# Designed miniproteins, single chains, continued (4): the designs that were tried, part 42

Each design is a single chain, and the fold is of that chain. pLDDT is the mean over its residues in the fold that is shown.

## One batch from the design tools (miniprotein)

Design m13532
Fold by ESMFold2-Fast:
Formats: structure tokens, C-alpha cells, sequence
Structure m13532 (fold): chain A 68 residues (1-68)
């Protein structure tokens, strides 16, 4: 469900600094794939926006991790 994916994304954002670059990329790829699948099935515009915003925030955090 969308809420489950959102919670996992939020958890990854909070714990990303504790992960290796390889672990962060692996978790990001898995969550990104699931989030895209969930997003394709969501009809509520607010839920779609929330999930998209979380994915964007996660992507930014992963990029910052790669640049460290």
C-alpha cells in the first residue's frame, strides 16, 4: 500500500547516513521500483503528490551520500 512505501522511504531517509553507499543504492532502487508501481495505481492526487515528494527527497539524500 502507498502508506507502507511512504513509511519505508521516510525510514531510509532517516537512516541513510548509517548505511554504506552500496546499501543505500540497493534500498533506493528497491523502494523506487515499488513506489513507481504504487504511484501508477494511485487515483488520489494528494497521495500521489506526497509519494512523489518523498521520492524526490530520497533521491536528493542518495545523491548527497554519493557526493560525500
Amino acid sequence: MAEEVKEEIEKLIETIDDLSVEEALKKFAELYKRAREVLSKLTDPEERRQLAELMEKLGKKVKEKLEE
Scores: mean pLDDT 79

Design m13533
Fold by ESMFold2-Fast:
Structure m13533 (fold): chain A 93 residues (1-93)
Amino acid sequence: SMEEEELRVKQVEATAQSLLDTNEKIRAEAEKKFGKNGLAQKIYTFGLNSGLEEEGLKYAKKVQELIEAGKYEEAKRLADEALLEMMKKLLAG
């Protein structure tokens, strides 16, 4: 039903928000790997919290490389794509 689909969408949104939230230990690990690169830290944190650590690390490194190269718009596009692809895998698993 439509109501079941709406409830599922809300559950997915709540899960996505929870996967972006981080505790102090995960924050420290992200800062250790990516320093001041907040976008790379967010992607890595999402990967850790969703069980997709290897994928999160791979995408976070690519985002960091693009930012270091001054390619900020490409980095933002890659970050959005990475979060979407990781979310799709989480929903499929």
Scores: mean pLDDT 77

Design m13534
Fold by ESMFold2-Fast:
Structure m13534 (fold): chain A 66 residues (1-66)
Amino acid sequence: MQKLNDEILLALARMRASIAKKYNASIEELEKEKEKMLKLGDELNASEETKKEIEELFDEVIKEIE
């Protein structure tokens, strides 16, 4: 169960980060989305590695727009 939750969370994070990048979301919006996804990860007991991947996905998008 936990591994499946991690896979779903990571897929969702990748999709949301990609959409945000395509539509030029602001840094503030991306940081809010990152925090939201990380909180969801905590609620679902996601692995630390999965949470780190989510953080890195949003950080890369933020870096690309600024």
Scores: mean pLDDT 77

Design m13535
Fold by ESMFold2-Fast:
Structure m13535 (fold): chain A 59 residues (1-59)
Amino acid sequence: LREKLEEYARENGLSEEAVREALRFVEAFEKAFNIELSEEQALRIARTIAELNDRYLRS
């Protein structure tokens, strides 16, 4: 997951901070709902959160 998200971030110019926070969010989400996301599901969520975090940090 981390490696794929970092690759996506490099291609889309997202900050390292946005990536780090997105990964924390996915871990917290899985813990909060007591579920195990597939790598594909986790990556989709992480990409969305990273994009939102990066946008917020640049605002």
Scores: mean pLDDT 76

Design m13536
Fold by ESMFold2-Fast:
Structure m13536 (fold): chain A 95 residues (1-95)
Amino acid sequence: RSPAEAALDEALKIVEEMEKEGKITDEQIKRLNEALDRLVAAVPPELRERFQKDKEIIKKDLEKAKNMSPEEVKRVAENIRSTLEAIRLELERLA
């Protein structure tokens, strides 16, 4: 399994925790940002700009979601999970 796939699986696991719990903690945000940094570093140069942009969007959504209701947090986590699943499909297509 590639370093990019490993980082992506870690990010997905953290997002699943957020979705299940309906809350976002500073520790989860830090862990997710670290996993996304590893993902961006591990992808081909041609994809780095796009994935860096996705990472920035996710980071902003997480910062907003810290003060949201559990239902809103779950929606944000679902959207992030959808973005990460799309990244997975793109990486599989390039393998």
Scores: mean pLDDT 83

Design m13537
Fold by ESMFold2-Fast:
Structure m13537 (fold): chain A 71 residues (1-71)
Amino acid sequence: SARERALELLRRALELAREGVEAAAAGDRERAAELFRRAGELAAEAARLLGDEEAARRFEEEGRRAAELAA
């Protein structure tokens, strides 16, 4: 179902965000930025599967912002 696919994507997005935090803590700014951007993209895809385009745009923006702060 769309809900099951969305939950799988959200789980992957959270895993990438966690890896991004770990990379940032280790001083790997480029890796952290890339991971945060990808996390936002996966969360946005999940939101679109659930029919929430506004949440999708917000997730993409939040991921980009986190990447900027990490870089």
Scores: mean pLDDT 89

Design m13538
Fold by ESMFold2-Fast:
Structure m13538 (fold): chain A 83 residues (1-83)
Amino acid sequence: MPEEVKKALKEIEELIKKAKELLEKEENLEEAKELAKRAIEKGKELKELLERAGATQALPKVEELIKEAEELLKKVEEKLKEL
């Protein structure tokens, strides 16, 4: 399962990266919002899976990614309010 965890972490990181790029360009802010929400959802799913499995080593990284995605979502929503 380390491979599945690494894959899930990479997917979450890619979603966050794409959403940040869209926010920086102020393009497709609705897509950036959806990507940030998806990253939060995948992060929470991974966190629950790791907690049930007792795999606590990856939890701090997952929690940081969830926090980053939540902060990103808030920034995207603030930008959408400016329009």
Scores: mean pLDDT 82

Design m13539
Fold by ESMFold2-Fast:
Structure m13539 (fold): chain A 60 residues (1-60)
Amino acid sequence: MKITDEQFDGLLKIFGIENLTDEEREIIKKAIEQYLKENPNATIFEIKKVIDETLKKNNI
């Protein structure tokens, strides 16, 4: 499933994540899209965990 920029920006705002570069945004967005492809009924808390783990792995 493809996530829109508006949906992605909404998630970042909800989680208080700021100051991402365009490259960092794309890395996180693709990680979320991959997770949602495998877990289409994922909760917002599971998406937050994916974001947190992606940030840690990419030193963001």
Scores: mean pLDDT 78

Design m13540
Fold by ESMFold2-Fast:
Structure m13540 (fold): chain A 88 residues (1-88)
Amino acid sequence: SIKDIALKMLEKIRELAEEAGDEKTVKLVDEAIKELEKAETVEEILDVLHDLLDGLAKAASPELRQRIARVYQETLAEIAALKAKEAA
């Protein structure tokens, strides 16, 4: 599901933040995971992800932001592949 894909993205971002020693980013991701668990609609899931990305753009280092951007792009590719598979 899109929620499972979003959760995997958040878990990967959390791992990157821990590796970077960025405790503020780890906390932001943990808060996003908690909000994601409460999300019941696709719109609510996307709102959680957008709020997190906005927070990360302001808090995370440029190097960490580049790594997070890669994870985000990989996640978008997974969602696109899922939609393509459903259309086939």
Scores: mean pLDDT 78

Design m13541
Fold by ESMFold2-Fast:
Structure m13541 (fold): chain A 72 residues (1-72)
Amino acid sequence: SIDEIQELWKKILEYLREKDPERTEELLELAAKEQLDPVELLRELLRAAEELGLPEEVIERIRRLIEEAEKA
């Protein structure tokens, strides 16, 4: 659900904020200005998570949410 996507988004933002505050600002600005669909937002999150080396567990969770959203 969208709420689950929002929770994952918050967790990822916590990791990003600690590792790269500038990149975090960029993603927040993209989300606000582009008004991306939740799925597109997840794809941007996946890219950032992989780029910054977030835990594989988190990356796989994002991939699963994208897949489920596309399947619906």
Scores: mean pLDDT 70

Design m13542
Fold by ESMFold2-Fast:
Structure m13542 (fold): chain A 86 residues (1-86)
Amino acid sequence: MGDDIRQAFLDEARGNLEKGRELLEKARKAKESGSWSKDEIIDLYNEAAGYFMDGAFNASMAGDDKLAEESRKLADEAAELRDEVT
């Protein structure tokens, strides 16, 4: 695989992680506000976990095993935070 293809996967992974972190922060703020439904907060955490898993896949395709592992840990964190809402 060429460097350009690896860079494209790495850029996609970074984009996925940024979106995942944005959704994770939005979910935390929604939970703190007390004005959102539990279902809406759960959906935000689930969406964040999905982006982190996409990031892990793309990081793995780029050959960045460390970024892939950290992305999976972020997905697990989002799932644990979701379970705290239930």
Scores: mean pLDDT 85

Design m13543
Fold by ESMFold2-Fast:
Structure m13543 (fold): chain A 87 residues (1-87)
Amino acid sequence: AGRLQARLTLEARPLGSDEWRVLAEATKDLAPGWDELTVTAITPEEPAEVRLRLELLSDGQVVGRAEMDLGIVPGGAEVTVTVPLRG
């Protein structure tokens, strides 16, 4: 059996910009049973569109992807996202 991992990336795009910036990333090895993966970041000083990207990896290869739009967040805000995961 290969190595299973989950990777969360929290990204922001300041209003009026076309570029997504990585704010934080967390990676976890998936073991049997339920667990959680949390990522926390402070947003840029400007209001920004924020999104979460989830990637599932098997032996270092991406086998699944999901994206969640978190909407527009004020500048200097703390964003925490917790995702339940099962290996």
Scores: mean pLDDT 80

Design m13544
Fold by ESMFold2-Fast:
Structure m13544 (fold): chain A 83 residues (1-83)
Amino acid sequence: AAEAAANEQARALHAELQKEAEELKKNNIKYSEEEIKELYEKAKELAKKAEETGDLELQLQAQKAQAKLAIALEAGDRELEDP
């Protein structure tokens, strides 16, 4: 039961991320420096919590946040190499 729900969430997440990436590329949407910083901090916090708890839901949230950050950086042609 829980495993089936997790698989459904994973599929939904994958579809959402793919659509978001396509829309950003098509519309040339760029994120501001503040938005990128917020995405970075959110992704880092969620990844840490997922690592500490091992919860599948937190792992999916961390993956989504990391993917959003990567998409935002690529769309903006920017890198967080030195904050």
Scores: mean pLDDT 67

Design m13545
Fold by ESMFold2-Fast:
Structure m13545 (fold): chain A 108 residues (1-108)
Amino acid sequence: ALSPEQIERLKARLRELLARHGVEAPEDASILELVGLLTEAADRMSPEELAALARELAEIARELGLEEVAELFEQAVRLLEAGRPVSEARRLFHEGLRLLAVEAALGE
């Protein structure tokens, strides 16, 4: 359901997020490649860093009209803020990233 313009905006936003966490993406990286790099970066994050990243991804997903993706990231934030095990939040975060990649692939 994403337009070509929405896909290019998503790529730019994911690159910006990766750069803020010290990760350089290849110039021609696909959404799937960017999501993979972001998943690897997230697996090394503290609960506080993961909550901040999930919050930003929820906002991006809402801007793109991806409500189910946004809800997964927002649920991950709530679990982290409630002091639940990081593994529970990380599972929802990974599902959100997976669904984001699928939604983008349908538009590429």
Scores: mean pLDDT 84

Design m13546
Fold by ESMFold2-Fast:
Structure m13546 (fold): chain A 66 residues (1-66)
Amino acid sequence: PRVTVTGLSGVKSAIALALKTIGLGGEAKVDWSDPPTVIGELPTEEAARELARAGESLGGKARIEL
């Protein structure tokens, strides 16, 4: 599954989500435009939902592709 999180408030939120993605066994790509975007490729649907919840808790907007 792929999770895209947009609308993050800044660099620290993007770094936190990238590290969360790696911790969930996934691969993270960060677009460092302003505001930054985090794209996570995750091994399971459960990990994808976990990342989406984390992104939304940081004020972002999460989209999940299963």
Scores: mean pLDDT 83

Design m13547
Fold by ESMFold2-Fast:
Structure m13547 (fold): chain A 102 residues (1-102)
Amino acid sequence: MLEAQAARLEADIAAMEAQPAPDLLRLGLTYLALARLYLELGKYEKALEYAERAVRLLREAGAPQELLATALRVLAEAYEALGKHEKAREARREAERLAAAA
């Protein structure tokens, strides 16, 4: 089921990115959902790739600080799973700053 959900979200992303003016907030949220699914599947490299894209898109969209903090926590989890402890710590610190300022 999780693999089928990931495939559907990947198809949704491809369709959204094919649009001349994609909804960056929706696109960022879809990448965030994919990052979480790949963490559940134990596919940490894909989880990291999608989490990085989610954070970038949510920043560009001007997403609420609480949502960006949530995305940064997912990014930190992906970094930690890959043994990238310093980058995980940096992402958590940024998430904490944004959550405190919200």
Scores: mean pLDDT 86

Design m13548
Fold by ESMFold2-Fast:
Structure m13548 (fold): chain A 58 residues (1-58)
Amino acid sequence: MEEEKRREEARKKVMELDKEASAKIDEYLAKGDVEKALEIGEKAYEEGVAIMKEAAAA
C-alpha cells in the first residue's frame, strides 16, 4: 500500500523530468546539436531509472 504511493510519486517526478528533458532535446535538435540532445536524453533516462529504483527499494 505505502510502496504504491511512493511509486506513484516517483512516476510523477519521472513525468516532469521527461517533459523538461523533451523540451530541451527539441531545442537542441532545432539548433542542429544532435549530440547534446542525445546527452540530455541519456541523462534524463538514467535519472528516471534511479528515481524508480529508489522508490521500489524503499
Scores: mean pLDDT 79

Design m13549
Fold by ESMFold2-Fast:
Structure m13549 (fold): chain A 83 residues (1-83)
Amino acid sequence: MSAEQREEVERLLEEAREHAERAIRAAEEGDVEAAEEHLRLASEALTRAAELADWRDKEQLEKLLETAALILAAAVLLSVEKR
């Protein structure tokens, strides 16, 4: 993997993280519509990162898994707020 490809993966993972954090905040504030939109954007960024990532690179795989876990946490929180 080139440095440029690594930078793009890291940028997409950061984008996914920012959207997941915004989804969590929106869900905590009761803004279900904003939370759903940010969760969708986080999932799209994670998917793009996964497509570009070198799955044999342990550091990239760990960052992908951490980001996926954060998105899952946001989805679970949103699910509870919809009760």
Scores: mean pLDDT 82

Design m13550
Fold by ESMFold2-Fast:
Structure m13550 (fold): chain A 64 residues (1-64)
Amino acid sequence: LEEALRAASRPVTFTDADGRPYTVLDLAPEFRRLVAEAGQAGLDDGSAEKVLEKLRELIERHRR
């Protein structure tokens, strides 16, 4: 569980239209909040997977 949450909280490097690198965690505070809430709640593996799915959606939105 904690390992999955740590993987989700790791910064993912993206490249913007100008070729400048950035991390999703820096541009998406909601990303960090979801991981923090999941960690405090002591969620099971199923809940961790749901958090990861939400993070993936957020990442996709930040690609534009």
Scores: mean pLDDT 53

Design m13551
Fold by ESMFold2-Fast:
Structure m13551 (fold): chain A 94 residues (1-94)
Amino acid sequence: AAEREERLRAFAEEMTRGGREAAVAYVTEGLDAMAAKLQELVARANARLGPAAAPYITEFALKVATAANEAKTVEEAERKVEEVGREMLERMLA
């Protein structure tokens, strides 16, 4: 259990970091830049965790896109993505 928890926490941290980068790209560069970063993030995550994690990865990407669209500043986008990352970790640990 401890080994699984640590791996899930590390994964959630990596996903949150990538999600922040994607959301910041939306605010600063636009939709296409975010889409490219999210596509790369989803591909890397699926390659590492496999199909069992796909629902969590897909929901995370969708919530990051929503957060970026709702955010008016880089700081707001980063805060919203941090929230999404915490929610994902909580659900994965349940």
Scores: mean pLDDT 82

Design m13552
Fold by ESMFold2-Fast:
Structure m13552 (fold): chain A 59 residues (1-59)
Amino acid sequence: DKKETEELKEELIKWASEKYGVDRESIEEQLKEREEELTAENLKEMKKIIEEEVKKLKE
């Protein structure tokens, strides 16, 4: 696996798990099953959106 994709995927899993209280294993399995559809570009875009949402919650 590409390091960029792995790092982005981990951050996304961690954030989603903490934010929604979803089982981390479930999220990880879903991402692995659809891994061929996950690109570093898509993950980077999602991360940006997530960061924006987190900032909004702080206001």
Scores: mean pLDDT 64

Design m13553
Fold by ESMFold2-Fast:
Structure m13553 (fold): chain A 53 residues (1-53)
Amino acid sequence: APLSDADVDAAVQAIRDAVERSMNRHLMENLGVDEATLKKPLEEVTAEVKKRR
């Protein structure tokens, strides 16, 4: 049977979650960004990363 639209959406969401987790891990482990900063808009996160170096 072909994949349902819900199955495709679930797979896409899982990929997005994995990418976000990988990026968040990189920011935390390599750039010293805390979890609270990661909840800010990406532009603010970028500024905080530069500030915290």
Scores: mean pLDDT 68

Design m13554
Fold by ESMFold2-Fast:
Structure m13554 (fold): chain A 71 residues (1-71)
Amino acid sequence: MSEELEREVEFAVALLYFAVTLVADRNSKAPPERIALAREAIDRLVEMEKDPNVTVEEIRAFAREARARLA
């Protein structure tokens, strides 16, 4: 797999995870703070996707940290 393709896959996986989390949290009446964290993670990932210098490792590190904050 090329680095560019790996980067696209990592963004897609992370965005899908946080999008599903956001929808599930809204349906389960989760605390507003948790919903806000999921939204912030999505917004940050969208911002990172626009920057061609963002590495796969940076995406993975961000996703791990954001997931930990939601746990």
Scores: mean pLDDT 80

Design m13555
Fold by ESMFold2-Fast:
Structure m13555 (fold): chain A 63 residues (1-63)
Amino acid sequence: EPLEEAGRHYIAGRDAFAAGDYETALEHFQRALEIAEEVLGPDHPFVQATRAALEEVRAALGL
């Protein structure tokens, strides 16, 4: 289901970030955020955590 898909992308994003693969991490966190916002809405703790993770990845890429 959508939330499981979002969770899998979040985990994959974390693993990619830990490996230094920031481009892959960015793609996974973006996908996780899209799904989570649609299902849970923008104020949900998981959505907020995913945004924070995405911001860290963007900073690592100099964005």
Scores: mean pLDDT 84

Design m13556
Fold by ESMFold2-Fast:
Structure m13556 (fold): chain A 96 residues (1-96)
Amino acid sequence: SAKELLEEAEELLKKAKEEKDPKKKIELAKKAIELYEEAYRQAVREGDWELARRAAEGMLEAGKLMLESAETLDEILEAIGEILRAIGLLLDLELA
Protein backbone atom coordinates (compact mmCIF):
# COMPACT_ATOMS: atom_id res chain seq x y z
CA SER A 1 0.00 0.00 0.00
CA ALA A 2 1.03 3.65 -0.35
CA LYS A 3 1.16 3.91 3.47
CA GLU A 4 3.49 0.89 3.77
CA LEU A 5 5.79 2.33 1.05
CA LEU A 6 5.82 5.70 2.87
CA GLU A 7 6.69 4.01 6.20
CA GLU A 8 9.53 2.00 4.56
CA ALA A 9 10.86 5.19 2.91
CA GLU A 10 10.75 7.04 6.27
CA GLU A 11 12.77 4.21 7.92
CA LEU A 12 15.38 4.36 5.12
CA LEU A 13 15.62 8.16 5.45
CA LYS A 14 16.10 7.77 9.23
CA LYS A 15 18.92 5.25 8.58
CA ALA A 16 20.45 7.63 6.01
CA LYS A 17 20.49 10.49 8.57
CA GLU A 18 22.25 8.21 11.13
CA GLU A 19 24.80 6.86 8.58
CA LYS A 20 28.29 8.41 8.89
CA ASP A 21 29.75 7.26 5.53
CA PRO A 22 28.80 9.87 2.85
CA LYS A 23 28.59 7.24 0.06
CA LYS A 24 26.31 4.91 2.07
CA LYS A 25 24.25 7.92 3.21
CA ILE A 26 23.61 8.89 -0.44
CA GLU A 27 22.73 5.24 -1.32
CA LEU A 28 20.19 5.05 1.53
CA ALA A 29 18.71 8.47 0.61
CA LYS A 30 18.33 7.35 -3.04
CA LYS A 31 16.54 4.15 -1.93
CA ALA A 32 14.23 6.26 0.25
CA ILE A 33 13.45 8.52 -2.76
CA GLU A 34 12.51 5.46 -4.89
CA LEU A 35 10.02 4.29 -2.22
CA TYR A 36 8.69 7.83 -1.64
CA GLU A 37 8.14 8.21 -5.41
CA GLU A 38 6.16 4.95 -5.56
CA ALA A 39 4.18 6.00 -2.45
CA TYR A 40 3.46 9.37 -4.13
CA ARG A 41 2.25 7.75 -7.38
CA GLN A 42 0.01 5.27 -5.52
CA ALA A 43 -1.36 7.98 -3.18
CA VAL A 44 -2.27 10.21 -6.19
CA ARG A 45 -4.04 7.24 -7.85
CA GLU A 46 -5.99 6.64 -4.60
CA GLY A 47 -6.79 10.37 -4.10
CA ASP A 48 -4.82 10.46 -0.82
CA TRP A 49 -3.46 13.99 -1.22
CA GLU A 50 -2.11 14.14 2.34
CA LEU A 51 -0.02 10.97 1.86
CA ALA A 52 1.14 12.24 -1.56
CA ARG A 53 2.33 15.51 0.05
CA ARG A 54 4.15 13.58 2.83
CA ALA A 55 5.88 11.43 0.19
CA ALA A 56 6.97 14.49 -1.84
CA GLU A 57 8.22 16.22 1.35
CA GLY A 58 10.23 13.05 2.15
CA MET A 59 11.75 13.14 -1.35
CA LEU A 60 12.78 16.77 -0.78
CA GLU A 61 14.37 15.95 2.60
CA ALA A 62 16.24 12.95 1.12
CA GLY A 63 17.45 15.07 -1.83
CA LYS A 64 18.75 17.72 0.59
CA LEU A 65 20.59 14.97 2.52
CA MET A 66 22.17 13.79 -0.75
CA LEU A 67 23.33 17.38 -1.45
CA GLU A 68 24.83 17.79 2.05
CA SER A 69 26.74 14.49 1.58
CA ALA A 70 27.82 15.06 -2.05
CA GLU A 71 31.59 15.03 -2.71
CA THR A 72 31.61 15.14 -6.55
CA LEU A 73 29.98 17.38 -9.16
CA ASP A 74 27.94 14.40 -10.45
CA GLU A 75 26.59 13.76 -6.93
CA ILE A 76 25.75 17.48 -6.51
CA LEU A 77 23.88 17.56 -9.84
CA GLU A 78 21.98 14.34 -9.03
CA ALA A 79 20.95 15.76 -5.63
CA ILE A 80 19.80 19.07 -7.19
CA GLY A 81 17.78 17.08 -9.76
CA GLU A 82 16.01 15.14 -6.99
CA ILE A 83 15.31 18.36 -5.03
CA LEU A 84 13.82 20.07 -8.10
CA ARG A 85 11.71 16.98 -8.90
CA ALA A 86 10.30 16.94 -5.34
CA ILE A 87 9.52 20.69 -5.53
CA GLY A 88 7.71 20.07 -8.84
CA LEU A 89 5.54 17.36 -7.23
CA LEU A 90 4.69 19.66 -4.29
CA LEU A 91 3.71 22.45 -6.72
CA ASP A 92 1.53 19.99 -8.70
CA LEU A 93 -0.31 19.11 -5.46
CA GLU A 94 -0.82 22.83 -4.59
CA LEU A 95 -2.33 23.46 -8.07
CA ALA A 96 -4.63 20.40 -7.94
Scores: mean pLDDT 90

Design m13557
Fold by ESMFold2-Fast:
Structure m13557 (fold): chain A 75 residues (1-75)
Amino acid sequence: AEDVEKLGRLSELVQKLINGEATDEEIDEGLKLARELGFTQVERIFEGAKAGKLDEAINELSQGSRDGARALAAT
């Protein structure tokens, strides 16, 4: 089984980060969990948040989402 406890906690931490509720400790926890689960894009978002570049990290995720939506619309 995928590590369900780690996935659930990472999901909670991502939600807190997006809502501006994550503490520095929760950002470090999210970074560690994303690394352990191999979620490279999520890891980059937490690294960006830790470096004070959360807006940049969110913009990268949004760009990937827009490119995916455009690919689907082109079908």
Scores: mean pLDDT 70

Design m13558
Fold by ESMFold2-Fast:
Structure m13558 (fold): chain A 72 residues (1-72)
Amino acid sequence: SEEKKEELIKTVEEDFEKLIESSDNEELKKELKELKEKYIEKLKKAKSDEEMLKILGELLEEVKELLEKYNL
């Protein structure tokens, strides 16, 4: 549903803001902001729950890779 999609987008935005605010590394903050914007746009364009789950899976992998790049 659109309501579920909006709640998910809000949760993703809030989780990214927490990660960005908790970091003292300006390069990591920039990359997190770019990743946030990219995935919020993808989620907004998702047309099904299945597509949203796929996008979330891709998001989790990219966040993991980004954190590993910064030894986190």
Scores: mean pLDDT 85

Design m13559
Fold by ESMFold2-Fast:
Structure m13559 (fold): chain A 68 residues (1-68)
Amino acid sequence: SSMIEKLKAEIEELLKRLKEETDPEKIKQLSVEINEKIAELGKYDPELAKELEKRLEEAGREVVRRIL
């Protein structure tokens, strides 16, 4: 559906930004936005939402290694 495709594209773009972000406040804001969009996507496609949650975990580990 168009909603699933739109949410997936938005999540992927936010994940890309998260991996490159160095400002802690912006990292927090991006993480919140990504989680909210994944939760919304999960209403339509819970399996895809689970896959994107894994990608968020991976991006978070990269941020931690770079910032901390």
Scores: mean pLDDT 83

Design m13560
Fold by ESMFold2-Fast:
Structure m13560 (fold): chain A 75 residues (1-75)
Amino acid sequence: AEEDRRRLQELIEAAEKAVTEGNYDEAIKLAREAGSLLDRLLEEGKITPEEAQQGANRITALLLRAIGVKIDKEL
């Protein structure tokens, strides 16, 4: 049962690594795969809504970075 959560984590971490390496196309692909898995796991009740929100936030941040959107830092 934890294997699906581990796979989601591995996809997100792979996408984060791809962004760090400047491989933005790969990062977008991996982030989209992670998003699809996240939606499926939430629908199947295999993750909590809180875990899904945390995952969605990480995926959104990765996509914004990968497409070159500048985020203004207020802090």
Scores: mean pLDDT 76

Design m13561
Fold by ESMFold2-Fast:
Structure m13561 (fold): chain A 74 residues (1-74)
Amino acid sequence: ELEKEIKVALLEIFLALLKLTGEKPTDSQVKRMVEILRELGYEEYAKQLEKNKDDLDKVIEILTKAIEDIRSEL
């Protein structure tokens, strides 16, 4: 589904941005990533992201795992 592919691509863009900047995501970025994960049915990853939002390394780890799982189901 095109919508699902666009949503995962947006998560990939967020991940790339975090890796390039080395900065923690803003509250608005966290909210958007969480919304996308929930819309895709990955509630547990959304919860983990909210819990670890102030830990850049954890956010990168969570997003990487989530993207891998989503891509495996496409």
Scores: mean pLDDT 85

Design m13562
Fold by ESMFold2-Fast:
Structure m13562 (fold): chain A 80 residues (1-80)
Amino acid sequence: MDKEIEELEKRIDELTERLSEISERIADLKERLDELGQKGEDEIKKLEEEQNKIHKELTELNEKLNKLLSEKEKEEELKE
């Protein structure tokens, strides 16, 4: 159980770091929209779709983490 919690926390951290990278890329593209036009908008849209996918995965991982933490609390309550 503890190892599964640690692995979930590590995965959440990795995805959070990826979101930060995508956010920086979107900010850079938005700053350059006057130069890039429609191509910049299309790239931003693709990056926003990737962000949405990562947010969904993070939600699922957080739900799993919360479930494991709840199960651990119940298991701790039953220990001497």
Scores: mean pLDDT 80

Design m13563
Fold by ESMFold2-Fast:
Structure m13563 (fold): chain A 55 residues (1-55)
Amino acid sequence: MGERYAQAVALLKEQGGSEEAKRRAQTELGLSEEEVERLITAIRQGEAAAAEARA
């Protein structure tokens, strides 16, 4: 996959998906609003699955 997506995932995870992080992903990495939304959803699903597995 694209290098920009990996960087966006790291940024969003590091900054907790804040409005600032979303704007940075769009401005610095050239992602669309839809792409940022999909990445946030994927991160949340991964976090939820990890929490469930930990019990």
Scores: mean pLDDT 72

Design m13564
Fold by ESMFold2-Fast:
Structure m13564 (fold): chain A 76 residues (1-76)
Amino acid sequence: SAKEAALRSARSIRELIEQGDLETARIAAQIAVKDAEELNLDPEVIELLRRVLEAIEQGDAEAALEYLEKLEKLLE
């Protein structure tokens, strides 16, 4: 399902951030935002994905991980 795909994306982005691969995490987050918007996922899911992307772009790994934790809990 679209929610399961979003959850897998969130987990992959988290792993990339934890490995220090912020460039790939940014690309993955951009794709996740676009997919969530095109599939008309819950607005809260889309907003959290946008916050993850913004945090990565600002170099704030801690904030990105916090938003990802909230997103993963919402999608469970």
Scores: mean pLDDT 87

Design m13565
Fold by ESMFold2-Fast:
Structure m13565 (fold): chain A 66 residues (1-66)
Amino acid sequence: MAEELIEKGRKALDEGNYETAVKYLEEALQVAGEDDPRVLTLLAEAYRKMGKFEEAQELLDRAAKA
């Protein structure tokens, strides 16, 4: 379920495993919906931690419109 994937993604973020966090959060988007603001915000945080600031901002803009 989406909640389990979100929890796994959040744990991966906390552990500094950003690639794993992106994987779980992308799977969570498929279950929760492409514009779920919770998942988009967590994905944006993962991208920011990886230095992908432009991609992070795009995700935050999508979350704001959801």
Scores: mean pLDDT 81

Design m13566
Fold by ESMFold2-Fast:
Structure m13566 (fold): chain A 70 residues (1-70)
Amino acid sequence: SNLEKFKEYVEEETKRFIEVVKKYKLSDEEIQELLDSLIDVLKEKAKELGVPEEEIEKLLKEMKEKVLKA
């Protein structure tokens, strides 16, 4: 389903983002700026895939929590 495709994409992007944070030792400010940009891109992709708003909000919240714990 498009929801499962979006979920997989979010998980892949989350892992990639965490690797970048660790590799380049990004500051909290840099993490916040880049995370906000990534969220905007993911929202647009979700809209194109027709993912329900409630699922988008849930997945993006989980992504933010995973990134901030890294």
Scores: mean pLDDT 83

Design m13567
Fold by ESMFold2-Fast:
Structure m13567 (fold): chain A 79 residues (1-79)
Amino acid sequence: MEEYAAAAGSSDPAEVLAALAKLSEAIEKSEDLAEALAAAAEALARLAERVAATDPELAARLRALAEGLRAKAEELRAA
């Protein structure tokens, strides 16, 4: 189970679940959804930095997702 071994070694599923739980809480209770999305983007960027040396392709995908979430947060603030 290579994907599981890689996830356990280079990324922690519990950290991803914690980030998703915080996003879900923010959606339910959000006074500012843009701030919640910006926080999620920061968490993904930090995860990308952690895995950059061991899995640069995964790191690139995580950075792309973080960039998209930041752009969406800025769009919501401008609307």
Scores: mean pLDDT 65

Design m13568
Fold by ESMFold2-Fast:
Structure m13568 (fold): chain A 70 residues (1-70)
Amino acid sequence: LEKLLEEVKKKLAELKPEAEAALAAGDKEKLAKIVLEIGKLYAEYLEAQGKKELAEKALELAKKEAEELL
């Protein structure tokens, strides 16, 4: 679990400059893609904790947020 959390943090750190660039450019499509990636990472974290139902809901919420950005 700790190792997965570190991998998630690493991926979030990689996505941060992309999110900042997308915000500066007003690129809603890029932001929507980044939101979905974050949601997938969080879902993996929840699934590793045995919270599969919450992981599915987290992914669904990320998809909704991404759609609303478009």
Scores: mean pLDDT 75

